# Designed miniproteins, single chains, part 90

Each design is a single chain, and the fold is of that chain. pLDDT is the mean over its residues in the fold that is shown.

## One batch from the design tools (miniprotein)

Design m3145
Fold by ESMFold2-Fast:
Structure m3145 (fold): chain A 80 residues (1-80)
Amino acid sequence: SHQEIIRQMSQIQKAVDAGDVEKARELLKSLGFSDEEAERIIEELLSDDPDVRHEAVDRIGRKLAEKHGLLQSLERAQER
């Protein structure tokens, strides 16, 4: 559901903000990211560039939507 996507995104962001890299990596890997992809996403979320951080958030959001079978619904919502 959309609420589950928000909840999981919030958990990842809280882990990153807390400096809990191990927890953030575990959460990202549970979504289907590789170790290398998870490390890159964590680095991007810690970037001083807001555009880089936004791209990382979008990447996580699309992966969450894909895993929950909601990718098409997310794309339709963005077209509105």
Scores: mean pLDDT 76

Design m3146
Fold by ESMFold2-Fast:
Structure m3146 (fold): chain A 80 residues (1-80)
Amino acid sequence: SKEEQELKKLLHEMHLKAVDKNDEELVKKIEEVMELIDDESASVEEIKKKIFELVDYVKKNAPELQELADKIEEIAEKLP
């Protein structure tokens, strides 16, 4: 969907920033979400849950990425 493509774009942007920061845990969490989006068997509910966990991590550990996390959360809420 358009929402899934926008999510992947924002997740990729966050991934690049996480790699640049050497935040290995954030890199792992982003990769887990991206894998779930590409998984044909994954439900929208599973994807949303994993995204909300990623957003919570950013809020606590990477507040400089909060604007990206907020955009990701907004798009996730619009998933069908």
Scores: mean pLDDT 83

Design m3147
Fold by ESMFold2-Fast:
Structure m3147 (fold): chain A 83 residues (1-83)
Amino acid sequence: RLEELRRRLEEERREIDGLTPAEARRRAEEYIRRADDLIRRPGSRAVIRMYIELGLYAARRAGDEALVERVRDLERTLDRFYG
């Protein structure tokens, strides 16, 4: 469960390391969308946090400060509802 989530996070990060900044930006937007969708529904906080971490990693790889700020907003929302 937890080990599976951590392994997946590491695998996805290695995939992101191989992306161009433009590809990483698109990947970050996809992770942000998934996290936002999950926050609106009852679900696993651990899965939401994984998508937030992947979104942040991809946004940093893309060098897109606006996407980084959007991920930070999702982190604050998660902490308010689940923390």
Scores: mean pLDDT 82

Design m3148
Fold by ESMFold2-Fast:
Structure m3148 (fold): chain A 78 residues (1-78)
Amino acid sequence: SPLKVGDKVTVSFLGKERKALEGTVTAVSDDGFTIKFDAPHEAEVGDLAFVKAGDVELVGRVVAVTPDGVTVEIISMR
């Protein structure tokens, strides 16, 4: 993963009203990562997530949701 635990990220979900959610990476794997948000989110399993962390930009798919976070599987990286 291009991300590490403790990295700060900004996330937007396709089709959701709340945009540019700030969060922190809490877990990473080869295929994805888990984010805890600083504010409420509207994410659902299957949503496309647009993630920015510094110069890293990712598109992923939400594979798990909790009240305060999501797990995202990476689709593409830049």
Scores: mean pLDDT 80

Design m3149
Fold by ESMFold2-Fast:
Structure m3149 (fold): chain A 89 residues (1-89)
Amino acid sequence: MIDPKLFPNPREVKPEELPEIIKKYIDHFGKIILQAYDENGNLLLQKEFTKDSTDEEIKEFIDEALKLGAKYIVITTPDGVVLDVFKIV
């Protein structure tokens, strides 16, 4: 189980910056998994995104994650390789 608090130097981001960052990962990899974690490393929300995913779907995921108390967003490949970890500030 990944603990995003133990990931060295997670990039600090504002929530409004996340949709554009996520779109860049989708464009480069074609398919990603987004995971939202709380301050204690509990998985709150997970969803697959592809090139067919809309800006509204990405924004909805971020809004729901924040509502659930998310502090970290992890981007992985479908096979579980961590691509990046972001800390929401």
Scores: mean pLDDT 82

Design m3150
Fold by ESMFold2-Fast:
Structure m3150 (fold): chain A 106 residues (1-106)
Amino acid sequence: MEKALEELRKELEEEMAKTGHVDQGGIDEIVESARELAAKLGEAESKEELLERVAEVLADAYLAADPETQARWDEMVARAEELAARGERTFLNELLLRARRIVEER
């Protein structure tokens, strides 16, 4: 579990760097929210359950974010869709695509 959260942090830093700005505070907030949810649920044995729960946290963060932050997330999701279409699957790509679906379904 901790390893998955560390991998998420690294992937978020790499993707944000591609937007020309790394928001370390925002990354820390997302990872800590994911850690709190994993601890609270106590039963996140499956990567799929963790992925879905963290995607819900990202969707909530997106909806609460300012327009500038939302635009940056939209750019990251667009790149995630492009990479997924090319067969490049990462934890972050799956996470961002699930978060986008949650936002669109709400």
Scores: mean pLDDT 69

Design m3151
Fold by ESMFold2-Fast:
Structure m3151 (fold): chain A 90 residues (1-90)
Amino acid sequence: SDRDNLIRAIQLLEQAYIYLQQRTDDGIRQAINLMNQALALLQTVAPNPYVNTAIDNINIAIQYIQQGNIDQAIDQIRIAIRQLRMALRT
């Protein structure tokens, strides 16, 4: 269900947040894998402005990681998690 996919995506992003905070090459690799899994789940959810914004924030976070801007990536993941929690309330 969309609700189950949203809850799972939030859990994956919360784990990605923990890995990014480690600031290690392995942690960053694990975070990217989790973020890609969250994106795959979110692509199966019916169109929703909060979900669409969260997808954009996750993609921006991946771009920041590629640039070495881990703090900015962490901020984008926090925003994505908040957006998905709003989607659960609709």
Scores: mean pLDDT 92

Design m3152
Fold by ESMFold2-Fast:
Structure m3152 (fold): chain A 60 residues (1-60)
Amino acid sequence: DGGAKAIEYARRGENRKGAEAARAAGQPGVASGAYDGWKHGDPEAGAEGARRARDLGNVT
């Protein structure tokens, strides 16, 4: 889904495409997680933030 695409984009440092994919999929939390990591200039942190937000959404 869009969450998985957002994580891939964040890992590649394409935070804008990641946020766009998450928003299009109706998962703004994933976009927020990716942005939080990205603002520190770390693609790995962006990917981790997106992944965590997606997992939290999947729990409930």
Scores: mean pLDDT 61

Design m3153
Fold by ESMFold2-Fast:
Structure m3153 (fold): chain A 77 residues (1-77)
Amino acid sequence: ASKVLSVEVSATVEGDTITLSAKVVTTDGEKSFSETVSAEDLAAELASHGIPVPATNEALAQAVKDLVTAQYQKSLA
């Protein structure tokens, strides 16, 4: 299995939508992806996992970015 070497995650707020972009570099190569999701759907997803929902879309985007980054960081060293 490939080992994660680095992770770059960004989240951009556009009105009621959040665009998540990630670049993951592994020992087997790199992968890039982006997805646009409604802030309402992201808030519902966080709530379903018992994570406090931030009061603003900007804080919500930051929380999701931090969560995704932390999940990939668990695969580093």
Scores: mean pLDDT 75

Design m3154
Fold by ESMFold2-Fast:
Structure m3154 (fold): chain A 72 residues (1-72)
Amino acid sequence: SLSLEERLARVDAFMEQLRKAFPQLPEELLEELKALLKEAVRKQHAGVTEYSPEQLERYRRVEERLQEALAA
């Protein structure tokens, strides 16, 4: 099994690959996505399955912004 530190390091590696594959993505959007992915990893590791309406709305906004940036 992977430690929390190893799982978080994989998010960092994924984000670097995403940045290289899609250089048109704005840095602030990449930082928001990284924060959301690391939050999801920490919650999964802790066994937390509950999300607040505010967290779900934040996820939806990041998804919408990613779709817009990739559609350009």
Scores: mean pLDDT 78

Design m3155
Fold by ESMFold2-Fast:
Structure m3155 (fold): chain A 69 residues (1-69)
Amino acid sequence: MEEARERLLKAAEILRKYGADPQLVDEAIRHAEAGDLEGARLALAKAFSTLTPEQQEKAVEDIAKALGG
């Protein structure tokens, strides 16, 4: 549980770094902190969709690198 929440929080920080909608990123963080992993994933997906295609590609790469190590 704690590991899944930590991963969602790291993903949210990476999306914020690339300029995703800060309100949607904050919503994802709020859901993750509350233990609502489904709500967090939905909010992260919405935040991700606010990025340009180039930023989406970079965000996916950074998330994979941060969570895969």
Scores: mean pLDDT 81

Design m3156
Fold by ESMFold2-Fast:
Structure m3156 (fold): chain A 72 residues (1-72)
Amino acid sequence: DEVAEGLAFLDRLEARVREAVEKGLITPEQGERLLADIEQVRADLLAGNPTAPIKAVAVAIRLVGLEEEGRL
């Protein structure tokens, strides 16, 4: 089930974003932007947009980059 797998991935990504904010790895502002992007990807996935999985991966890559740069 492609949609169910995608939703599970986004749920895990959302949890990771919230944890990164809590740990101070990214700013609350960066976290809010990532969560907004996840919400858009979730809507796209539910609408059957074929680019949604690629966008989900792009958000994950952006989070990792911000975590690596996040000093404070």
Scores: mean pLDDT 83

Design m3157
Fold by ESMFold2-Fast:
Structure m3157 (fold): chain A 55 residues (1-55)
Amino acid sequence: PVRRHLLEADADDQRGLELLRESARVDGWELRVVRRTRHPGGGPDTLLLELTEPP
């Protein structure tokens, strides 16, 4: 069995995304972008991220 977690992040939060990728890598979790939503008002895109725990 594998557990998955979903979270939203702004595409412009490059520092936060990098820290999240590094933390996932250290713990053996898999991080992927499953959805990217364009902001209709012209703000930053919203990313839907999936974190998968190691089996």
Scores: mean pLDDT 80

Design m3158
Fold by ESMFold2-Fast:
Structure m3158 (fold): chain A 64 residues (1-64)
Amino acid sequence: AVEELRQRAEALVQQARDDVAAATASMAKKSEKLGQIGKRVGDEQVAALEQQETARVAAAEAAA
């Protein structure tokens, strides 16, 4: 059960990373400054998502 949550969390985080990379590349084509801002904000969102998914897995383990 917990292992399934971990696999889903990894897939979700990977998709978020890919989306951020694509958005950052698009912004960088318009302005280097926008690309830098987009990468920083995107990296922060991915880190927050990783923390949330890690907490969800930990909560599932604690509830067992």
Scores: mean pLDDT 78

Design m3159
Fold by ESMFold2-Fast:
Structure m3159 (fold): chain A 91 residues (1-91)
Amino acid sequence: ADAELEAQVAAARAAIPALVQELVDNSTVGEVRGAIVFLTEGDVARAQAIAAEGRAAGKVADEKEKEALKAELTAALEGAIDRQAAAARAA
C-alpha cells in the first residue's frame, strides 16, 4: 500500500471529531475541511444537510439526541472517507 495514502487516510479520520463538533455547533465546515482531503463537495453538503436538519428538529437541545446526531454525522463522514480511500487504492 502507498504509505502517503495511508497517512492521509489516518489524518482524515483523526479530523472527523472536530468537523462533527463544528457541524453540530454551527452547521459549517470551515478550516477543519482542509484537513480531510478525501471529502468531496457532495460529501460536505450531505453532512451539512444532516446537521441542519438535526438542529431544526431541536436535536442539539437534548444531550442524548445530540449524541445520536454526532454518531450519525461521524458514520456519514467515515463512510465517505472509506469510499474515497477505496477508490484511491483501486487506482
Scores: mean pLDDT 76

Design m3160
Fold by ESMFold2-Fast:
Structure m3160 (fold): chain A 59 residues (1-59)
Amino acid sequence: SAERLKESEETAELTAPVLRARIAAAGARAGQGVPGVGSGKTLEEVKADVERARAELAA
């Protein structure tokens, strides 16, 4: 339904700033940046690194 889509979009818009703030805080705590995400890796490896970083942020 349109109402459910609107709620999902609003939640995503509210969640994005919060996630960015948490990522920034985690980056500062880790001494800048998330290790394992960088140049030379395949897209599949980068996706795995991002998923691991999200799991660490959720902890």
Scores: mean pLDDT 54

Design m3161
Fold by ESMFold2-Fast:
Structure m3161 (fold): chain A 95 residues (1-95)
Amino acid sequence: AETVQLLIDLVNSLDPSTPLAEQARKLAEEFRKRGYTEVARMFEALARLGEASAEEADAVLEALLAEWGLDLSPEELRERFTEVLRELQAAAEAL
């Protein structure tokens, strides 16, 4: 719960008028510069999913699963995102 709120606060601190997909790309670039590569990949994936059509969303999700090297179950995918969110919290505390 707190990690989700931290993400919302980070997004809102940048510019609440900017589309979420654009803010996700900017966050990906910022975290990549700071060495948080997994957090950057998560935001890049969120930006791609946010801009994809319904047919493209499945292809983007398949590419994301392939990038993690496994046919992951929805539960395993959720666990991966949870781990990345923990890294994001640590990154935010280091800012």
Scores: mean pLDDT 57

Design m3162
Fold by ESMFold2-Fast:
Structure m3162 (fold): chain A 91 residues (1-91)
Amino acid sequence: MEERLVELLEEFYEEGYIEYILLSLLNMAKLLGDKELERIVEEALEAYRAGDRERFERLVRELVRLIKETYGEEALELLVKQLEETLEKIK
């Protein structure tokens, strides 16, 4: 599941919608009061805006791992499903 979520986030990067996804995750982190999730999403947004793809990819992997460790495998599965449905609507 981790690898699938990373692949989806990379696809949103290529399609030009990743900033929207990251902002949605940032809002979720703020609602949950999860300061660590908030921090990593903000760093990923900064790396994306700077065009630092290698740093962005590393931060995305850290983000996915943090979500799994904090919210469990079911949270990853729900996020993957939501992102796959979103990608279908964009196309």
Scores: mean pLDDT 84

Design m3163
Fold by ESMFold2-Fast:
Structure m3163 (fold): chain A 95 residues (1-95)
Amino acid sequence: SELSERAVRLGEKAIEVANRAEKLATEKGGPISIVLGAGAAAMAGAVSRALGLQGKGDEQSVRAGERALEKAEKILRKVEEGDFEGAEKEARKPL
């Protein structure tokens, strides 16, 4: 089903985002980039676990996971741009 495909893709994206966050924390250095990178990785990991490797999630769980990943990707993009203030501001926004 479309929902199962979205759940699997969300899990794959969560792993990708976590790896990207770890790489950015290593490459950019400094306390702020490390904290933001770790936060994004933790968020992606939590989403991946919540949906499970079972390929199952109700539509609300999948949507919540997609929102969490979108927020993580925005944070990582700001860190990549060197906009640490923008990254912190994004991190403080509710899902």
Scores: mean pLDDT 69

Design m3164
Fold by ESMFold2-Fast:
Structure m3164 (fold): chain A 89 residues (1-89)
Amino acid sequence: MTVVSPEEEELFRAVTEPLREAIAYARAGKEEEAIRAFAEVLSRVLGVPAEEVEELIRAALEGDPEAQRRLEELLKRYLEKVREEVAAK
């Protein structure tokens, strides 16, 4: 069975708590609200305009390879910042 360490649980919570609203919208099938909420979280953490992130997410979902690549880079930066925050505690 998969055993989750306290450090892994803390990282999981640190990643998912800010995304809680976006995840809830996505689970409810509210795609536009989920995209907007997700973009707001990335904008706040990374200091990029929420509008730009929202457009990237939408374009990536529509199959734009360049948007998918750019969104992947933003997600990597987001994960790195969350890891740094958890490590500092």
Scores: mean pLDDT 76

Design m3165
Fold by ESMFold2-Fast:
Order: C-alpha cells, then sequence, then structure tokens
Structure m3165 (fold): chain A 103 residues (1-103)
C-alpha cells in the first residue's frame, strides 16, 4: 500500500500539470489516507503540501493555509528544515495572495 500511495501522489502530480485540479485533489486525498494509515509522516506532509497547492490554485486560501499548516507541523516535528522552509514560503505566498484579494 505504500507503493499505491506513491502512485496516487504521482498521479495527482500528473493531473495537476494537466490542469485537472479536482482529479489531482482526489488522487492526493487517497494517497494521504494511505500514508496516514501507514504512519508515513514524510509522505503525509508531502501530500498535504500538494493538497495546499491545489487549493491555492483554486483560490481557496483558507483551505490551502490549513493543509500547509498541517504539513509545516509535521516537517518541523521530523526536523526536516528544507520541507518546513518550502512550506513556510508557500504559506507566505498564499497570505500575500489573500491580502491582494481583499475588497
Amino acid sequence: SKEEATTLNNLGNIYLTQGKLDEALESYQRALEIYQALGDKHGEATVLNNIGYVYAVQGKYDEALESYQRALEIYQALGDKEGAATTQENIDKVKEAQEKSKK
């Protein structure tokens, strides 16, 4: 099932490059469930970052921030400084986009 989770994450990435955001989200969510069941924290954080990106592209900034925040907490717990830094950059970009969208 770890191989299935990796395949689903990769399928999500392919859908994302094709602009198929709903299919990407479905594939990532299925991968997330498997990584969580396995206790694969690094896989969980990676997929949560990808889910956050899909929500950000859709303009769903609150959902994007929630997913990125969860990924950030996991990367920090793992001591993954690179993953944490990349996730923080994504959070900052979403907050900037959200601020520019205020009316």
Scores: mean pLDDT 89

Design m3166
Fold by ESMFold2-Fast:
Structure m3166 (fold): chain A 102 residues (1-102)
Amino acid sequence: SKEEVLRLIDEAIALLEKLIEKTKDDPEMVADAQALIDTLRELKAKLEAGTLTPREAAILSATITVLISGLYFLAKNKNLPEEVLELIEEINRLATEIQKLL
């Protein structure tokens, strides 16, 4: 349902804000997490307005996938704490569920 997707987006944004707080001294991690928040907020706005086209859904879905892959790459390459990887895994789980409902 639309209401379920909106809740999942809000949960993903909250976890991304927690990720930013834990990684605030890493500007690349903060920038990529913020880009994902911005993408999710755009998706939310279009869903709430009823204006999301199939093409826009596909582009936003692809962008979410790329940004999450980037977060995993940065976390692993910088040997960030396991709790950061666990946050990214939970964000990826929510994003996958959002994408299935689009």
Scores: mean pLDDT 90

Design m3167
Fold by ESMFold2-Fast:
Formats: sequence, structure tokens, C-alpha cells
Structure m3167 (fold): chain A 115 residues (1-115)
Amino acid sequence: SITLTESGGGTFKEGSSVTLTRTYTGDLSKVRAVGWERQKPGEPPEFVALITRQGLVVTRDPFDDRITASFDEAAKTSTLNLTNLKLEDTATYYSVVVTEDGEYTGEGVEVTVVA
């Protein structure tokens, strides 16, 4: 019953930054965490970031300051900020919601990084 909509994708220059935004509708009362995954060309999906209901932020590499994530429950909006983009950041990025009953994944948004 949760619908996820991602925006902010496109083609970006290496070294630039991107902000991906997720909006969602439906019942959020059972949400435990919200997050982001990505799938690079020819690779399996990988974890990027997760924000727990308690406000803890977990990133793929907790020492990588390139990744910032935020969640505004009242606005039903989450953002993923990637700075200093590299060619290998080219991927389809998916928003994920973890609930008590299971996980919901958005349709995805494409990010292409060019030299």
C-alpha cells in the first residue's frame, strides 16, 4: 500500500553532485527504516544508505563523506546526496522502505556520470 516515487536522475559531470529525492504515499505507521540501493551496469544490486525510524543513518561506507541521506516523515520525503561523482557511480538508484510486514522498492531513477 506504499507508493514510492524517485526523482533527480539524469546525466552528470564527473566531480559534480546529485540529489535524488523520494516521495511516498500511503501508511507510514509501520515503517522501520527508509533507504537507497543501486544497481550498476552488469553488477548485482548494492546497498547505499539507510535511515532508521530512530534517526540513525547507515551508509555503505560510514567513513565515506560523499554520501549524505535524510528523511522528513511529515513531508514523506527522503533525499540521497552524492558528492564528487565518479564514473563508477553510474547506476539505477532505487528507494527502499522497510516495514514490519516487508520491504517496498521504488521503480528506480537512472544516474549516468560522464567524463
Scores: mean pLDDT 78

Design m3168
Fold by ESMFold2-Fast:
Order: structure tokens, then sequence, then C-alpha cells
Structure m3168 (fold): chain A 90 residues (1-90)
């Protein structure tokens, strides 16, 4: 549905914004949020490593889609809320 497509796009856009952050505390907290929602530690570590490689944009995009698609609608909404709060500090 269009609503599900919008939610997925918002999540991917927020995750990209987090990955572009130079703030180590923001990255660490985002990693903890992802693990709390059931994303495995190996997947989170892979995503953080890939963000430093400009030749891996397509691989990053694929991994972000896989992460978002692994979450149900309630988990996606919770992640959007937590990531927005993280980017606003409070």
Amino acid sequence: SLEKAKLKKELVDLLVKILESENEEVLKKAAEILKELGIDEETVEKLLKLRNDTNKIEEINKLLQEIVDSLDDEQKKELVKKLKELLEEE
C-alpha cells in the first residue's frame, strides 16, 4: 500500500541520515536501537563498516532495504520514533 511505502521510505531516509552522522554517540545509540528491535549484531556491524566505503552505496541500499523489510509495521513505527528522537537529541 502507499502508506506502507511511505513508512519504508521514511525509515530508509532516517537510517541514511544516521549513517551520514559524524557523531559517534548517535551511531552507537542507533546500533543499540536496531539490536533492541531484533536486528542481529552482525548485520548492524556490517552496516556501520559499509558506511565508510564510497564504492558500497548499492550494497548499503540493499542492506537497508533488507533491515526495513525484516521489521513489522509496529517495529517500523517504533524505529522511526526512536531515530527521530535520537537526531533531535531529546
Scores: mean pLDDT 79

Design m3169
Fold by ESMFold2-Fast:
Structure m3169 (fold): chain A 82 residues (1-82)
Amino acid sequence: MEEELKKKADEYEKEARKNFLKAVTAISKGDFEKADKYFEEMKKNYEKAIELYSQVDPERAEKLKKFLEQAEKTLESLKKIR
């Protein structure tokens, strides 16, 4: 059970990272609508990964919480550029 939760958490983390890169790429192309969509998908996947890791690897969950906060700040900063 714990091994399955960890594998599922790893998959959510990978998906979150992919969506973060897609969001950054969309912003660089001026596609803020797609950037918002990828940002929401990133957030959902990080939140799911954090929830699962909190059950099997609390230290990893805390690291991902900080990573999510940093990613949100990065994307907000990029959106505020006129």
Scores: mean pLDDT 80

Design m3170
Fold by ESMFold2-Fast:
Structure m3170 (fold): chain A 74 residues (1-74)
Amino acid sequence: TRVTVEVEVANDKHGTVEVVIETKSRDLTIHIEVGPEKETVKAVFDMPAEDVGRIKSVKALDGVEVKSAKLTVE
């Protein structure tokens, strides 16, 4: 299935946000690059429908302020 992770940031510089998704079988770590002109960034990927879970943690790696993170399944 198609999964979208959407991160909203308060950011005036480039940085990286680390999102850990807890699935039924394992944790998946995704790195999302954010720029000064993007307040909302999306990462889209495919995974087995049986394995879809939830966001476990969100970490700003480069001093980016994360306002929200959302997981959407299609």
Scores: mean pLDDT 75

Design m3171
Fold by ESMFold2-Fast:
Structure m3171 (fold): chain A 89 residues (1-89)
Amino acid sequence: EEEKRKKLEEGKEKVEKADKFLDEALKLGEQGGGQPSDEVLNNLVPEFKAKAEEMQKKSGVKLPGAEALVKAAEEVKKEGEELIKEAKK
């Protein structure tokens, strides 16, 4: 019971964070730049940057900063979606 609830909460949090970041990243791309919200800059960018650095270290592939963050957010979203799917089993 509690195990399913924890997976659901973790999955939802990951999807929410990733969706928020990806939505703002798409808007900034369309504008040719701009400033993301303070919440994204202070809370989400450091988390996804750390994830992107881990991916770079393991794969040996260096991506431009913005592309690396988007890729990291996409992977976090997939992880969250799988957790939600498993929790709703």
Scores: mean pLDDT 74

Design m3172
Fold by ESMFold2-Fast:
Structure m3172 (fold): chain A 100 residues (1-100)
Amino acid sequence: MSAAEKLEKLLEETKKKLEELLKKKDYEGALQTARDALIEASKILAEAGETELANEAKLLAERVDVLIENLDNHTEEEIESAIEYIIEFMEKMIEEVKKK
């Protein structure tokens, strides 16, 4: 399986889990799921030699950890926007890998 195929499968599975968690308003679970997906994406990218993208995914995962630690200080809309940003980031990352 190519790096792009692994990332697409990861994103598809992540979107499915996020949809279920957000329907339940499990914002902590949704952020944890998004963070774990970014960590896994970073590993896939690093193994593929995409060092810069791997580092970007890792840094975003660390920012999500800070958001989880400060969850009570954020609105539901801010959390949903953060999750949407992570999904868009992963989609953009897959497109960058596919260009090569």
Scores: mean pLDDT 87

Design m3173
Fold by ESMFold2-Fast:
Structure m3173 (fold): chain A 83 residues (1-83)
Amino acid sequence: AGERAREAAESGDAREAALAALEAAQEASRSTGERASEQARAAVEAARQAVRNATGEDVPLASAAAVAAVGAAFQAGLKGGEL
């Protein structure tokens, strides 16, 4: 999940990045400790790229990915400076 999110963030494809961010955020919520933090960081980066690249019909998906990623990061104990 996290590795796919990192790859999708580098692709420039908003839809792929958003879907990968949602997957990584879900994995973070199902994990604990360092694994949760790693997945949450990957989700945040993928969501950032999805939001930057999203147009038209991809905007709602990118928005949902951003909310999920931020929530996962908060639950994993990440601070704003780590995002």
Scores: mean pLDDT 74

Design m3174
Fold by ESMFold2-Fast:
Structure m3174 (fold): chain A 84 residues (1-84)
Amino acid sequence: DDKKRREIELFRESEVEHTRESFFEGTGEETAERSILSVGRLAELLLGPDAGKEFRKRAQEDVERAREETRRELEERKRREERA
């Protein structure tokens, strides 16, 4: 069901953004673990266990990307502050 997949995709995007913000606050790892589990459970509930595994893996990949992006942003902010 394309509508259900779309709903899971939007939820995944929202959870990944929340996790990205939490990395700047120092609570990113706890938020990431919770977000990955929540996305997987929603996908399993709506589309079954194979979708649950698929979306959990995709959420984990998105979180890894967000962690790397946040690391680069924090390094850039540090460089700007050192120059000020």
Scores: mean pLDDT 82

Design m3175
Fold by ESMFold2-Fast:
Structure m3175 (fold): chain A 94 residues (1-94)
Amino acid sequence: SALEHVEEGRRHLQKFLDLANSSKGNGIEGFQHLIEGLRHLREAAELTDDPHVKEALRYAVQSMIDLLQGNYKGMVDNTKKALRHAGKAIESLR
């Protein structure tokens, strides 16, 4: 379901953020969690028109762009925004 994909996406993005705070932010494990978070949020966005799912995906994509550009501050900020919107999406999809 859309809800299950948002919950899994949020879980993976939180692990990515936690690993980024404990290391340089480019560990293979951290990157894999960001990729899985993005995959789950994309699946959710295909199943629902919920605006918070769309915003969570948008910020998660921006976090990936910031990571690839070496913008650590932008990566952290946009991951936090994605997590906030994912939380709101979970509330709206319940």
Scores: mean pLDDT 86

Design m3176
Fold by ESMFold2-Fast:
Structure m3176 (fold): chain A 86 residues (1-86)
Amino acid sequence: MTLEELKERLREILDEAIEEALRRRLSAEELAAVRERMRAVAESEASLEEILAVARAAATAMVQQALEAGMSAEEIRKTALEALEA
């Protein structure tokens, strides 16, 4: 996978994460499970597929937290896209 392909995948994950977070709220248990998966991937050798799966779950959790903090979906999208370009 090239860097450009990875960026495109991450943009797709972001769009899906925003749509999912707007449709439903993750429970505290689901948020805790996402954090554990993120830690496990960061502390071990993981496949690209595992990293992308965790990125999708993490993006959804982060979007939900940002919405709860008062950010709009447009602000979240802009901030995340700016981060992906960096």
Scores: mean pLDDT 75

Design m3177
Fold by ESMFold2-Fast:
Structure m3177 (fold): chain A 83 residues (1-83)
Amino acid sequence: VSLQDIKDYLEKKGFDPRLAYPIYHYITVFGKIVNPLSGKSKFSYSIDEPLEVALDKFVEHLKTDPHYKNLEEELAKYKIKLP
C-alpha cells in the first residue's frame, strides 16, 4: 500500500486526500502491531486484503479506537475533516 494509493482512494470517496497521511502512518506503523493473535484488538490488516475493503474498515475503526483519541486533534492540525 502506497501513500498515493490511499490519496486516490480518499479523493474517489469524496474525502480530503490529506487524510491519507495519518491513515498511511497508522497502517504502516500500527497495522502490524494492532494485529495480535490475542483477540482483544478489533483491528486486523492483511497484506493481501483489497485496499478499498481495508480502507473502508479502517476509516470506521479510526472513529472508535480509544488508543487514537488524539487522531482528531492531529487531523485538525492538517485541517482535515473526518468522514
Scores: mean pLDDT 57

Design m3178
Fold by ESMFold2-Fast:
Structure m3178 (fold): chain A 77 residues (1-77)
Amino acid sequence: SEGFEEGVEKPLKEIEELLRKAEATGKAEYARRAIKIAEELRELIERHTPDSPEKQEYLKKLEELIERGREIIRKLE
């Protein structure tokens, strides 16, 4: 669905950009912001979106991004 995919893709790009900024600047704050956005987006998708293969792919992608953010924080701290 158009509204679902568009509502997810923009936050996903923001999460990925924040993770890149954390790695490039060495500032864990960007990774923490990325994790927060990813967790909030995951909750919205789980609560408000009908089950579909696309939903499961986005949930998996968000979990991968959250773990990447945690790894960046561990390396910087």
Scores: mean pLDDT 82

